# Designs tried in a protein design run: designed miniproteins, single chains, continued (3). Part 10

Each design is a single chain, and the fold is of that chain. pLDDT is the mean over its residues in the fold that is shown.

## One batch from the design tools (miniprotein)

Design m8317
Fold by ESMFold2-Fast:
Structure m8317 (fold): chain A 70 residues (1-70)
Amino acid sequence: KPRELVEEARRKFREAYNAALAGDDETAQKLAIEGYRLLSEALGKPFDEEEAKRIAKTIITHARNRAAEA
């Protein structure tokens, strides 16, 4: 079961990154938070919403930097 959760989390993070690259920061944030929730469950640790938001910001920032360099 943890493997399935990690695979789902990876899919959510990929979708979040692609949404951010397309300029859809709202969808990117939602998907990143969902991915972190799944990852937290897979690791057996409590869900930290503030950490999830921090990860979402990181994904969006990386995507923005990539888009700006293109």
Scores: mean pLDDT 81

Design m8318
Fold by ESMFold2-Fast:
Structure m8318 (fold): chain A 71 residues (1-71)
Amino acid sequence: MMDEEARTILEALPEVTELAKKTTDVTTLVAAQIVAVAGLFEASRSKNPELAEELRRAAEELLEAVRKTLA
């Protein structure tokens, strides 16, 4: 169950990252940050180290995309 939720977030992260790179809408950027934080939270509580590592990398990439869009 937890791993299924984590997998769903992992699948969504790249799509949200592409949206974050192309948007200037603050609401979309805030939503992207929330998704990234959810990914990091799932990574921190996951018992699967491979899934946790993938989630952390994808979430960090999303946060970096948001940071660059805001700069």
Scores: mean pLDDT 78

Design m8319
Fold by ESMFold2-Fast:
Structure m8319 (fold): chain A 72 residues (1-72)
Amino acid sequence: MEELRQKAIEAIKSGNIEEFKKIADEIVEKYKGTLDAYNALLEIQREAIKLGNTEAAKIASEAAVKVFKELT
């Protein structure tokens, strides 16, 4: 998880939305239903907001909702 989280933050910093979306999709696919993935996506969303990347924040939020729906 940590590797994907760091890679996602670097994609936001570089403005590579396509790469970021791929990473978010990978987190959802491999880790949906886990609290770790939900927390990581919320942290990624927070960092996207701090960096002023509204599109990345939206993608992270949508991914977090998908993970959360599988949490129970």
Scores: mean pLDDT 82

Design m8320
Fold by ESMFold2-Fast:
Structure m8320 (fold): chain A 93 residues (1-93)
Amino acid sequence: ANQQTVDTNGSSVNSQQFTYPYSTSSWQPQVQQSTSYVQNSTSHVNQGNYTTSVQYHNQASQYYNSTSNSTMQQMGNQMQNQTSQVQTQQNSS
């Protein structure tokens, strides 16, 4: 119930803006799906729900890393770094 309400309202990860600098026609479906995962993750961080946020970040990272596109794979690496930061906040909370 709460997850569905929060999933549309995210703004930051680790008190930093989480931004997607890319949107291209060749990657539109992948970008849209990954953006949803990121927004869900950001919303959960905003609530202090780091466990669920880590799960969404892992889903986004797996999606990017499963592509054959080198740019998408680099995005997956950035998502891994974000996942690590969220996990650190969970452990230090």
Scores: mean pLDDT 50

Design m8321
Fold by ESMFold2-Fast:
Structure m8321 (fold): chain A 91 residues (1-91)
Amino acid sequence: ELFEGTKEALLEELRKKLDEAGVPEEEKKKKLEEAEAKLEEEIKAFLEKLKELGLEPPETEEEMREAVEAIAKAEGWEFADVEASRELFLR
C-alpha cells in the first residue's frame, strides 16, 4: 500500500503548510478534503496509465520514480512537470 502511505504523507505536509500560513480550521479541512479527493483520482489515473503502458506496479520508491517519469514522458501528464509528479507520488 505504497500509494496510501504517499497520500497520507502528502496530506500531512499540506496540513503543516496550512498551519504555518495561519489558515482557519474550517478552510483547512475543506482544502485537505479536496486534496485527498484529487490525490485519490491521480493515483487511480497513474495505475491505469501503468497498465496501458504494460508496466508493472512499482514496489520501491525508485521504481515509483521511474514509473512516474515514464508516464510523464510517454503519455503526457496533468502535472506541471516531472518533479511535481515525483513529489506527488514519492513523498
Scores: mean pLDDT 65

Design m8322
Fold by ESMFold2-Fast:
Structure m8322 (fold): chain A 110 residues (1-110)
Amino acid sequence: AALDEARAELARAAQRYFSAVLNGDKEGVEKAFKELERAMDKLVEAARQIDPEAARSLAEAGRKFLEAMRKYAEAKLNGDQEGYDKALSEMNKAGTELAEAVRRIRAAAA
């Protein structure tokens, strides 16, 4: 329950973050990023209760994902097309690593 609730919260926070970035809402981006950080912390904590080793890997993947998300927003909001393309690539890679880490935790919980 806790892991699935944390995953759902992270997905909703990410959706709000993308919406704020696409709308050029700098204040909304900052607020949504803090929601992403809180959702990630909850996900890592839920994972730690299942598998502390896998939770460490998830925390590392989560940190990379959050950094990529921040770079994506900064490039988009500043009109930096080259930085945007690079950040989008980094975000896709970090997102894949995060999804794999979450899948591993889900398997350990089953």
Scores: mean pLDDT 83

Design m8323
Fold by ESMFold2-Fast:
Order: sequence, then C-alpha cells, then structure tokens
Structure m8323 (fold): chain A 80 residues (1-80)
Amino acid sequence: SLFEKALKALKEGNLSEAARYLTAGVLQAVGDIIEEELAGKPVSEKTRKLLETLQKAMKALNNGDVEEAIKYLEEAAKLE
C-alpha cells in the first residue's frame, strides 16, 4: 500500500519520498470518497477515521514530528 511505502521511507529518514507516498495515498482515498458520494453512498465511519488519521499524520510530518507521523501512518495502514 502507499501508506506502507510512506512508513518505510519515513523510517529510513527519506522525508521527501514519505511525503510523496503520503500525498498519493491521500489523493487516492479522497478520490474514492468523492466517487462513492457521487454514487449516492454515505461516507463510512472507517473512511472518516482514515481521513482524520491522515490529516494528523500530515500535520505531524509538517511539524517535523517524525515519531508521531509514524504512529498515525501505522494507524492509517490498518484502516485501509
């Protein structure tokens, strides 16, 4: 998964590659939500939690909190 690749990059200290995989994963998740909503399906609780967790991971990464970003990305990987 893209979040597992982001985790690996982050643990290896490659912040740019981690951000690239995280961004791709977020765009994929958002795209899937928009597609489901346009099809008249309600956004699931699981999907809502995934987005909230990804938002926390991005905020941690932007603040340089690598350890916290890893924690949230591991949570996100379990939600997909």
Scores: mean pLDDT 78

Design m8324
Fold by ESMFold2-Fast:
Structure m8324 (fold): chain A 66 residues (1-66)
Amino acid sequence: MSPVEKLEEIGKKGLESLKSILSEEALKQVERAVKEAVERVKNGEPLEKAIKELEDTMLRIHIEDA
């Protein structure tokens, strides 16, 4: 699996699990965060760093929406 494909899969699963507990606005923020992480990986960022930053961002969005 490519780094981009794996990151998109993580984002999709995260979005699906959060869909019932986050507002529409917070879900849009998660979608933007996934897209930005994918672009960073395409530009040479290590996959492991991108995943960690995406997870941290999703957690912050969840806390801020609660």
Scores: mean pLDDT 77

Design m8325
Fold by ESMFold2-Fast:
Structure m8325 (fold): chain A 67 residues (1-67)
Amino acid sequence: EAEKKVEELARENIAQSRAGVAPTREQAVALIGLGARKALENYDLTPDEQELLNRAIEAGDKLLEKL
């Protein structure tokens, strides 16, 4: 439930940004990472697909740390 609410709030925030406020790069990267995390939790993925999503999450987290 908490994870689901975080995703909903993130999507609402991006929707508001699209309505007149430009989204930040940090927000965009965070949402990509959140989407990948949700895919890992909710779908029965192959090991190769899981590895790809984990790499995307790691890359996103490191990018946010650099910013």
Scores: mean pLDDT 65

Design m8326
Fold by ESMFold2-Fast:
Structure m8326 (fold): chain A 64 residues (1-64)
Amino acid sequence: DQERIDLAAEVGKLVYEKFKDKPQEERNKAAIAFASRALDLPVEELQKAIEALKQGKVDEALKI
């Protein structure tokens, strides 16, 4: 499902951006881990996680 893949990639991108205070290696690891987990989620849950990340509610989004 291309839509799910695109949304999972967006989750990874937003996680990478939110951890800008961390070393690049940690940022990449977190982004990959959350994008991978996101691939197992329904589109509606992915959209909720993306909205939470965009609002700066990182802890809420990371409960994925």
Scores: mean pLDDT 74

Design m8327
Fold by ESMFold2-Fast:
Structure m8327 (fold): chain A 105 residues (1-105)
Amino acid sequence: DAEAAFRAAVEAYLAATEAFVAALRAAGVHPDTVAIYEQGLEHIRRLVAEGRLRELAELIVEHLSSHGVRLDALRTTLPASLHPALDALEAAHRALVAAARALLA
């Protein structure tokens, strides 16, 4: 069902984001970059906790182009050691957007 798939995609995205943030910290990547992902993580957690799944899905769909482009841009600036965590985050982001679109259909 679309809601169950969306919840699963959110959990996978949160896990991928946490792993990516941990990898960024370990590599000494810029604090402002880390803070952006941490703020996004907290906002998603808040909307889920408040049962605001449709609002979260709308936010995800609305931010599709800007967020995906930023992740792709990071690939050229990040060390190769961080690419597996970035690849996992990009995959989770694509799955989350697809699940959000399905929930809103």
Scores: mean pLDDT 81

Design m8328
Fold by ESMFold2-Fast:
Structure m8328 (fold): chain A 98 residues (1-98)
Amino acid sequence: LTPEEVGRSLIAGVEAIIELLRGMKAPEEVIRELEEELERMRAQPGDLELLIESLERIKKVLEELAKKETDPERKAALEALVANLEADIAALRALAAA
């Protein structure tokens, strides 16, 4: 996979996360922060360092949202998204180091 192909796949993943959060009626501020990171990723899809930094910021936002979530099903869904982003970040770091 080229860096640009990896970036495009991650962009699609973030778009899916935003759609899920809208369905869960997440706070507007959370949606806006994710949309800002998505636009940064779209501007430079081949920049692995930028992709890593954006995913780390998205992960932090989702971790904070999960901590405040009182519904156990929504909390589990948010924790699963955090775990998936953590795996993606680790994979990108490995790719950048190769």
Scores: mean pLDDT 87

Design m8329
Fold by ESMFold2-Fast:
Structure m8329 (fold): chain A 80 residues (1-80)
Amino acid sequence: MKKVKEAALKAAEERSVEPLLKAAEELGDVITASTIRLLEATLSKDEATITSSAIALFSAGVPLKEIKEIVEEIKKILEK
């Protein structure tokens, strides 16, 4: 998960999903698709989609704490 989290934060800074797409190709991680959706929803401030994407990641086995940290860090980057 750490590599996906790093890619998500970079994607937020660049306001693009490209870093996450690259991470998906490199890692072959099935949860990366859900992380892309979470990032897109966070960038658009779509709280309903953020919640749905977070539930999908949690169901896929990602710890809730890590999901919350990703969302909070993305929001901090966007509020700069």
Scores: mean pLDDT 66

Design m8330
Fold by ESMFold2-Fast:
Structure m8330 (fold): chain A 86 residues (1-86)
Amino acid sequence: SLIELALQAERLIQEGRFEEAEKLLDKVIAGLTKENLPSVLGLIVYNLIQLGKEEEAIELAKEALEKYPESGIPGAVLVAIRKKSF
């Protein structure tokens, strides 16, 4: 469910529908639980970066890596975040 919503937000971003994407992403973040966070985190982080919320993306990624080292953050997204932090 939340993965599907996060993927829909990504599609909206690709189409330039940023307002709709932000609204949908806010719903995904509000629905996060400890159980589903590792599975959707990578998509949330990716979408936040695409929306220009890079600071929020970095904060979320760091928090999740500390709690869930095997989180679902895609390697490419994590590398991009690290390069923007340094």
Scores: mean pLDDT 69

Design m8331
Fold by ESMFold2-Fast:
Structure m8331 (fold): chain A 109 residues (1-109)
Amino acid sequence: SEDELVELFESTFRETLEQEIREEFADTVLGLLRAAYDFSKELFERNPSEERLRELVLDAAELIATLVKLGKYDEALELLDELAKFFEENGYPKLAEAARRIKKEIEEL
């Protein structure tokens, strides 16, 4: 259900924020997460499925949390705006609202 995907999005974001990242691996990890997000989004756009949406939600949450951890706030906020629009346009209004809630949490930092 969309409610389960919202919980997955929010919990993955929070869990990733609590994980330590070593400075020497920061750029490599960020590069891998960007690639994973781009790939999962493309797969979903080409042939939507519940499994592909789940992968997209996971990859997006991990990327956004890692951007926040590295102080890349503007990029994280921009990605959340794009993601909210994407979810809304694809018929996932609860996921879009979850992205907007996470954006507000980051703006309060």
Scores: mean pLDDT 90

Design m8332
Fold by ESMFold2-Fast:
Structure m8332 (fold): chain A 69 residues (1-69)
Amino acid sequence: IEKIIREVGEKLGMSEERKKIVIEIAKKRKLNDEQTRVLTTAAGQPVPNENILKLFGVSDEDIEKLKEA
């Protein structure tokens, strides 16, 4: 999980703070490798893709944290 998030997040220019938030979400939800890649790509957009994040069950609180990170 962490390795995938760091590799994909680095490619997307994601901040260290956003990567930490995504790691916590992926671990809490017990996502597999493919789900983790999709989540990281959605969160790693300049403006996080809220529709995809909500599809993964990410809370409104965590979405706001991602937007600020």
Scores: mean pLDDT 78

Design m8333
Fold by ESMFold2-Fast:
Structure m8333 (fold): chain A 60 residues (1-60)
Amino acid sequence: MSPDELERYRELFDRHLRELRERHPDMPDEVLEDLATERALAGLPPGVRERILRLRDEAL
């Protein structure tokens, strides 16, 4: 995976996490982080998203 792909994922994660915290201040931080992860992955090109998911499966 390229550094640019990981950087894009981090940018999307941070953006979605900020938006979720603003809209759902009563939600636990761990739940917001899970939702931000799902949204960040959905915002990536299909090939990049699939690579990240495969790396998670291999880390198990």
Scores: mean pLDDT 75

Design m8334
Fold by ESMFold2-Fast:
Structure m8334 (fold): chain A 65 residues (1-65)
Amino acid sequence: METKEAVVKESVARLAKRELGLEAGERVILEFDPETKTATIKRAETGEEVGTIKIADAPKIFEIL
């Protein structure tokens, strides 16, 4: 499992808030699982899991730091 710090893109702020409850510019930790090709999204501040997305979709929603 690899982890990356990322920030919610401003361009998708409305979608991220509606689907994941995340604000634009909010810091998250993405936990990449290469076996399932998914990334688990956790709030960086609390460690709370907010959802799971396809690895291919992560750079569309998040700016990876």
Scores: mean pLDDT 81

Design m8335
Fold by ESMFold2-Fast:
Structure m8335 (fold): chain A 88 residues (1-88)
Amino acid sequence: AAARIAELVRARLPEHVEVELFGEVELAPEQLAFIEAQLDAFVAEVERRGVTRVAVTGDREVARRLIEEHNETGKVAVIQLVGDAAPA
């Protein structure tokens, strides 16, 4: 499922933004639809902030490490695919 999300993000972002996949995860179709519905807002925010790298990962620890490693630039965004909890 992470590869599909990376592909959808790649199709919506400018060419200067790099999209990288750091591990695969399987998501239920409902979770995929939920993430897809949020991609437009995510893409708009990426463009607004001048983000140059987007990482898609199904591993919570990998996501945390990627954010920490690139925190200095403020130009990295991470899509974490471990779980979609509905807000309370």
Scores: mean pLDDT 70

Design m8336
Fold by ESMFold2-Fast:
Structure m8336 (fold): chain A 66 residues (1-66)
Amino acid sequence: GPLPQPAGPTFDETAELMAQAPPEAKRNAILGAEWLGDKEAAEYFRKTLETGDPEYARKALEALNK
C-alpha cells in the first residue's frame, strides 16, 4: 500500500490518543505548551480538552512542530 511504515506514533495517531486522553493529560499538554511559550499550541490543546475533537489535537501538534 502507499502508506509508509510508522516509526512510532504518527501525528494522526497521537492526535487521536490525545483527544481520547483523560482530562488530566490534556491539562498537562496545555501547561507544557504554555511552559514552552507556544500560545497557539496551548490554545489548541484547550480546545481539545473542551471538545474532545482530534482535529484540534492535530493543530496543536502541528503548532509545536513549526
Scores: mean pLDDT 75

Design m8337
Fold by ESMFold2-Fast:
Structure m8337 (fold): chain A 83 residues (1-83)
Amino acid sequence: SVLEKVVLQIRLVGAETQIKLAKKKIPNLSPEDQKEIEELIKKMEKLIKEFKRALEEGDYEKAKEIAEEIIKIENEIQKILDK
């Protein structure tokens, strides 16, 4: 549905915004935390590409599953940033 697509597109924008904000905080982290967060960001960027493809294909069930994986990585990134 149009509503489902809009909700998922809002989630996509949120995920991309979180990556941008996390990248700005990286220089203030320990070298160990920098490496871990950079690897998590790379994983999330790959999932975002798969998410965009699922949305383009109209596979909203797959898009929701990918969104759940993105949220899990966002939570891991946030734990590092919050320390």
Scores: mean pLDDT 85

Design m8338
Fold by ESMFold2-Fast:
Structure m8338 (fold): chain A 76 residues (1-76)
Amino acid sequence: LSEETRLATLAAVAVSKALGDPERQREIVEAGRKAPDASAALPYAREAGIHVQRGDFEKAREYLDKALEALRAAAA
């Protein structure tokens, strides 16, 4: 795994835990394990984390979904 893929997966997992979404957490871990390089997912995962800190859980979910899509695209 690239360092960016590892960081993106960890950031997205942290966001899913903050949102109380164990199903999404499982999907993120699975996609991250299969992705050789998902650097595109990192800015989305970081943006989701920023929105969690701001209390904007709707935008946090939106960016988390974008991060998961980027991880899945890299895993294919």
Scores: mean pLDDT 81

Design m8339
Fold by ESMFold2-Fast:
Structure m8339 (fold): chain A 96 residues (1-96)
Amino acid sequence: MKVAEELLKLLAEGAALTRAGAPEEEIEEVVERLVELAEKLLNDPNAVDAFAKMMVDKHPDLPEEERQKYFERIKATLPKQAKELVEAEKKRKAAA
């Protein structure tokens, strides 16, 4: 749960720094933290499900169909983003 929440927070922070044209060193610091959390997420399949459930549980007033759709969207999106981040960082370090 905490790992997935921190991953999304740091991913948003890294994206914001990139759009602002921040120095590579500042972006790299955020990326290193994101990669560490992404690897933890990919190695714990329960973490994605726990995060998706936590997010859905924050919206008890949503219709069941919308809650299920939200759950499925998080489960599809979060692992893909984590995998892309880890692979991008590995390629960057291999090229350096």
Scores: mean pLDDT 71

Design m8340
Fold by ESMFold2-Fast:
Structure m8340 (fold): chain A 69 residues (1-69)
Amino acid sequence: EEEERRLAWLREHPEEIDTVLARAGKQLVEAEEKGDQEAVREAYRTMALIAEARGDHETAAQWRAKAEK
């Protein structure tokens, strides 16, 4: 699965988590500025994967809930 492959990559490259998080944050801001709801949901899914990779399952669940809107 796409998300499982990305999660595995993040777990293997913990040093890249901050970079991926910063990129996802910028993408979220740009998507919100453009009113692109699908891009906003994609950014939320990325945030959920980062939280999951860090072992923060509660935060990951919150981001996934936002992505499902």
Scores: mean pLDDT 77

Design m8341
Fold by ESMFold2-Fast:
Structure m8341 (fold): chain A 94 residues (1-94)
Amino acid sequence: DEEVEALKKQLDQKLAELRELAEQGAPIEEVAQQARQLGQIGAEILRLRPDDKEVQDYVRQKGAEALREMARAAEQAGYEEAAENLREAAEEAA
């Protein structure tokens, strides 16, 4: 569907923005805000396609990638325990 494809494109763009912020050493709060927006887009996709396993797997995989980027940002900020917890959450989400 064009609507779901548009949301998937927005999800990919938000993930790219999240990666860029983490790479640039942006404040953890800004990285977390982008991750929250990504989560909201993912939730909307899942709401529109509750029985589509392929779409659900896509959203889960993008969520796991976002958690890994948050873990990188947390580690760079010196929050080693938070970074480890986020990496574990990413492995469980994938």
Scores: mean pLDDT 84

Design m8342
Fold by ESMFold2-Fast:
Structure m8342 (fold): chain A 83 residues (1-83)
Amino acid sequence: KEELREKAEKLREEADKLIQQASDFYHQSLQLRAQARVAARENPEKAKELEQQATDYDSQASTLFENARKLREEAEKLEKEVE
């Protein structure tokens, strides 16, 4: 019982870390898109670079959120198994 609960707890901790990292990347993406919008009128090349960077961060954030969800689902399964 304790072993499965401890494993579930560690999976939740790992998921929380991934969510935090994903949130950071997502916020970075939003900031870069805002900067690209501001830069678009005076420096289109810079705006394009910022938009590409934003897209990369957004993709990374999405992947991390998906992985975190899977870890939480696995933790939930283990928690139900000890009930």
Scores: mean pLDDT 84

Design m8343
Fold by ESMFold2-Fast:
Structure m8343 (fold): chain A 64 residues (1-64)
Amino acid sequence: SDRQRLMKMVDRIYEALDVSPEQGRKEIEKLREWARTLPPEMREIALRVIDTYERLVRQREEEE
């Protein structure tokens, strides 16, 4: 399901951010590309998730 795939992509972003902000950005971009193919309701949820993780990447970059 789209929801299950979203959760797996979020998990990949979390794992990538533990490695580096750059890897986190790559996983966020994969989510952004997939979000373009989603129905409007799920796309809105995915975009909110993207915004949250982009903020976390920015914080991680400023800390390192």
Scores: mean pLDDT 81

Design m8344
Fold by ESMFold2-Fast:
Structure m8344 (fold): chain A 74 residues (1-74)
Amino acid sequence: SVEELKEAIKKEVPNAKITGDGPTVIISIKGKELLPRALRPDAIHVEVDSVEDGIKVAKIAEKYGFEVIVPPYR
């Protein structure tokens, strides 16, 4: 579930900022601006401080059966 995913992410990557809801996880790196077309209202947005934390989030999302999208940056 979305709640279980959010708890798993917070446990492994406590600095992650998690917003939104939906079947898809969009991972962004702090300081990188996403293009407007990459923002979806039906997605879980996870902001991380580093590429390494982003990889951890992607692995967690995959284990919980969520689609992962790495959006284009500005």
Scores: mean pLDDT 73

Design m8345
Fold by ESMFold2-Fast:
Structure m8345 (fold): chain A 87 residues (1-87)
Amino acid sequence: SADLQKGEQLYEEALELLKKDPTSKEAADLLIQSGLYYSSSGDYQKALEAFKKAKEVLEKLAKQGDKEAAVQLKSVEQAIADLEKKL
């Protein structure tokens, strides 16, 4: 599906950014978008993988004092919990 393809594209773009900067906020945002597209396509396993990767990046940013990342982290943790109930 188009959503599945978009999810994959965003995930790969995020991974390339993380190779250059493991705390890339842009990569975290792309991973969240990837997870949403995968979830929309019904691929809950890929959505979970994308959100878990976003969580790793957001945890590092929040530890560095990024308050926006701390808020996004809570939202991503909720998305992970909701997806795990569907699996």
Scores: mean pLDDT 89

Design m8346
Fold by ESMFold2-Fast:
Structure m8346 (fold): chain A 60 residues (1-60)
Amino acid sequence: ALDGEAMAHALALLGSLKRVDRSRLDELIAAYAERHGVPAELLPAVRAAVEHMLAHFDSD
């Protein structure tokens, strides 16, 4: 199960981008977290949520 707060951050990050470059995923998550004040303790959960959403997102 994914943390709901981490999923909300993941959705906001992905929603702010027209396309997510997976090679820059760590950079994008770090930049988002710094801008939006996401606690370091939530970063692994946010990353897991983003990866989970990308696996179920309409991608090639």
Scores: mean pLDDT 72

Design m8347
Fold by ESMFold2-Fast:
Structure m8347 (fold): chain A 102 residues (1-102)
Amino acid sequence: APRIPLAALAAGYEAAADVFERYSKESTGPAAQAFKELAETYRKLSEALRAGDVETAIKYNEEAEKKLEQLKELVDPETYDRIVREATRAARQAMAAELAKQ
């Protein structure tokens, strides 16, 4: 949302990256690599947001969306939906915690 502080958004993307990194370690082959690259992209997106570099953040967001499409082709749809739901939940919890710090 336009009124969410960049620090809260950054915390959300870091939490999502942690979820994808865990699945990278639990997976093998191309799926493991895709999860690892997605986690790294989300961490770079978080760093750009913390720096207030909106142009770089947009670039990494677009890269992350392309990597999510690649991942969707490498895992079954039910597994993809579960992982994305878990990452979204982790992100929302991290954002709420950051917002509570004011």
Scores: mean pLDDT 86

Design m8348
Fold by ESMFold2-Fast:
Structure m8348 (fold): chain A 78 residues (1-78)
Amino acid sequence: SAAQQKIFKQMQVMLRIVGLAVQAQLYIDKGDIDKAKEVLDEMKKLYEENKSILSPSSAKKVQGMIDDVEKKIKEGEK
């Protein structure tokens, strides 16, 4: 069904964002803040390119992951 296809596409986008969030965390842990910022920019671009296919709840979760990474980058700049 169209609903099932939409769910699968949302899951694919969310999986990609999760992978990028993990990658950003690894760079933060290494003190490579510049590379973490590049990954954050990639997360933001992926979200904007796929915003129209995300449900409101999925969009909120993706935005939350972006906000979490951004906060950790800011804290890592200490």
Scores: mean pLDDT 84

Design m8349
Fold by ESMFold2-Fast:
Structure m8349 (fold): chain A 64 residues (1-64)
Amino acid sequence: ELTLVEGEVFEDAKQVSETHWVLEEDGKVKETIITTSRDEISLELTRASSKAAGADEVAILYRD
């Protein structure tokens, strides 16, 4: 089960787009950090995308 966390982008995360970062351990994706809006559609898409990427955890940065 993926853990949904609200927070900031970690400085050690690799940026893959202006709204998407990944944190790797031993060459594997461990965490995904994504900036998204708080509406239900954006949140569900972010969650589904992170699960598809095989991340153990996803951190969400809400944009206002």
Scores: mean pLDDT 54

Design m8350
Fold by ESMFold2-Fast:
Structure m8350 (fold): chain A 75 residues (1-75)
Amino acid sequence: FGREVVRTNARNLADAALDFYKKGDKELAREAAKYAMLVAYPYPDVRDSILDRLLSSELKEEALKGYKEALEELK
């Protein structure tokens, strides 16, 4: 049930982050990357796939900021 829904939602959020970055909205790009990480976090394989996708893109710095914010929320 949950894994495939999480995979689809996390991928959609990662794609939204890339789209926001291409439109010049770095703040929304970072927020979308953060929520992609939060959604994917319970499933390590999904999380690692999303992290790899974001870090290999032009929004690598924004993705790292979002990832750090997600880790703060998970404390």
Scores: mean pLDDT 77

Design m8351
Fold by ESMFold2-Fast:
Structure m8351 (fold): chain A 68 residues (1-68)
Amino acid sequence: MEELRKLIDELRKLADQDPDPELRAAALGFVDAVERMIREGKLSEEDAENYKLHMESLIKLVQDRLAA
């Protein structure tokens, strides 16, 4: 859970720096949805692992965009 929260914070921080408003909104929307699931207790440990992998993929994509 703590690792997932760190990935959420990282993606939110990187997405906020993305100049594309549509990509920024999509990434922030995904982060908000996952945070809501955590808050409502609807996220299982297995789901958290799956979302962690998805977050890592998105972080890499945004980092590659910002590094260009």
Scores: mean pLDDT 77

Design m8352
Fold by ESMFold2-Fast:
Structure m8352 (fold): chain A 89 residues (1-89)
Amino acid sequence: ERLELSEEERKAKGKRLMEELGVSEEEAEAMVAVYRLALEIDRLLPQLPPEQQQEVLERLAEIDRNSKSPLEAKAALEELLAEVRELLA
């Protein structure tokens, strides 16, 4: 077994990506948040009916295609996660 990465550990991964890609710290932190949000949505997907699972997967693909920045992707994923949680309520 392995402990989940803390927010600090996720930020450390973002800083390594920033060093390699020359991106801003804010963008690197947003990339880490995007991964975290996608993982939370993925964890909840099996609890949805197959039709809604497909809709959520299509929405995730649209966010990935249409987002111009990690900050924009983060905002869209936060909205999608809220919608998924509402469907499970």
Scores: mean pLDDT 75

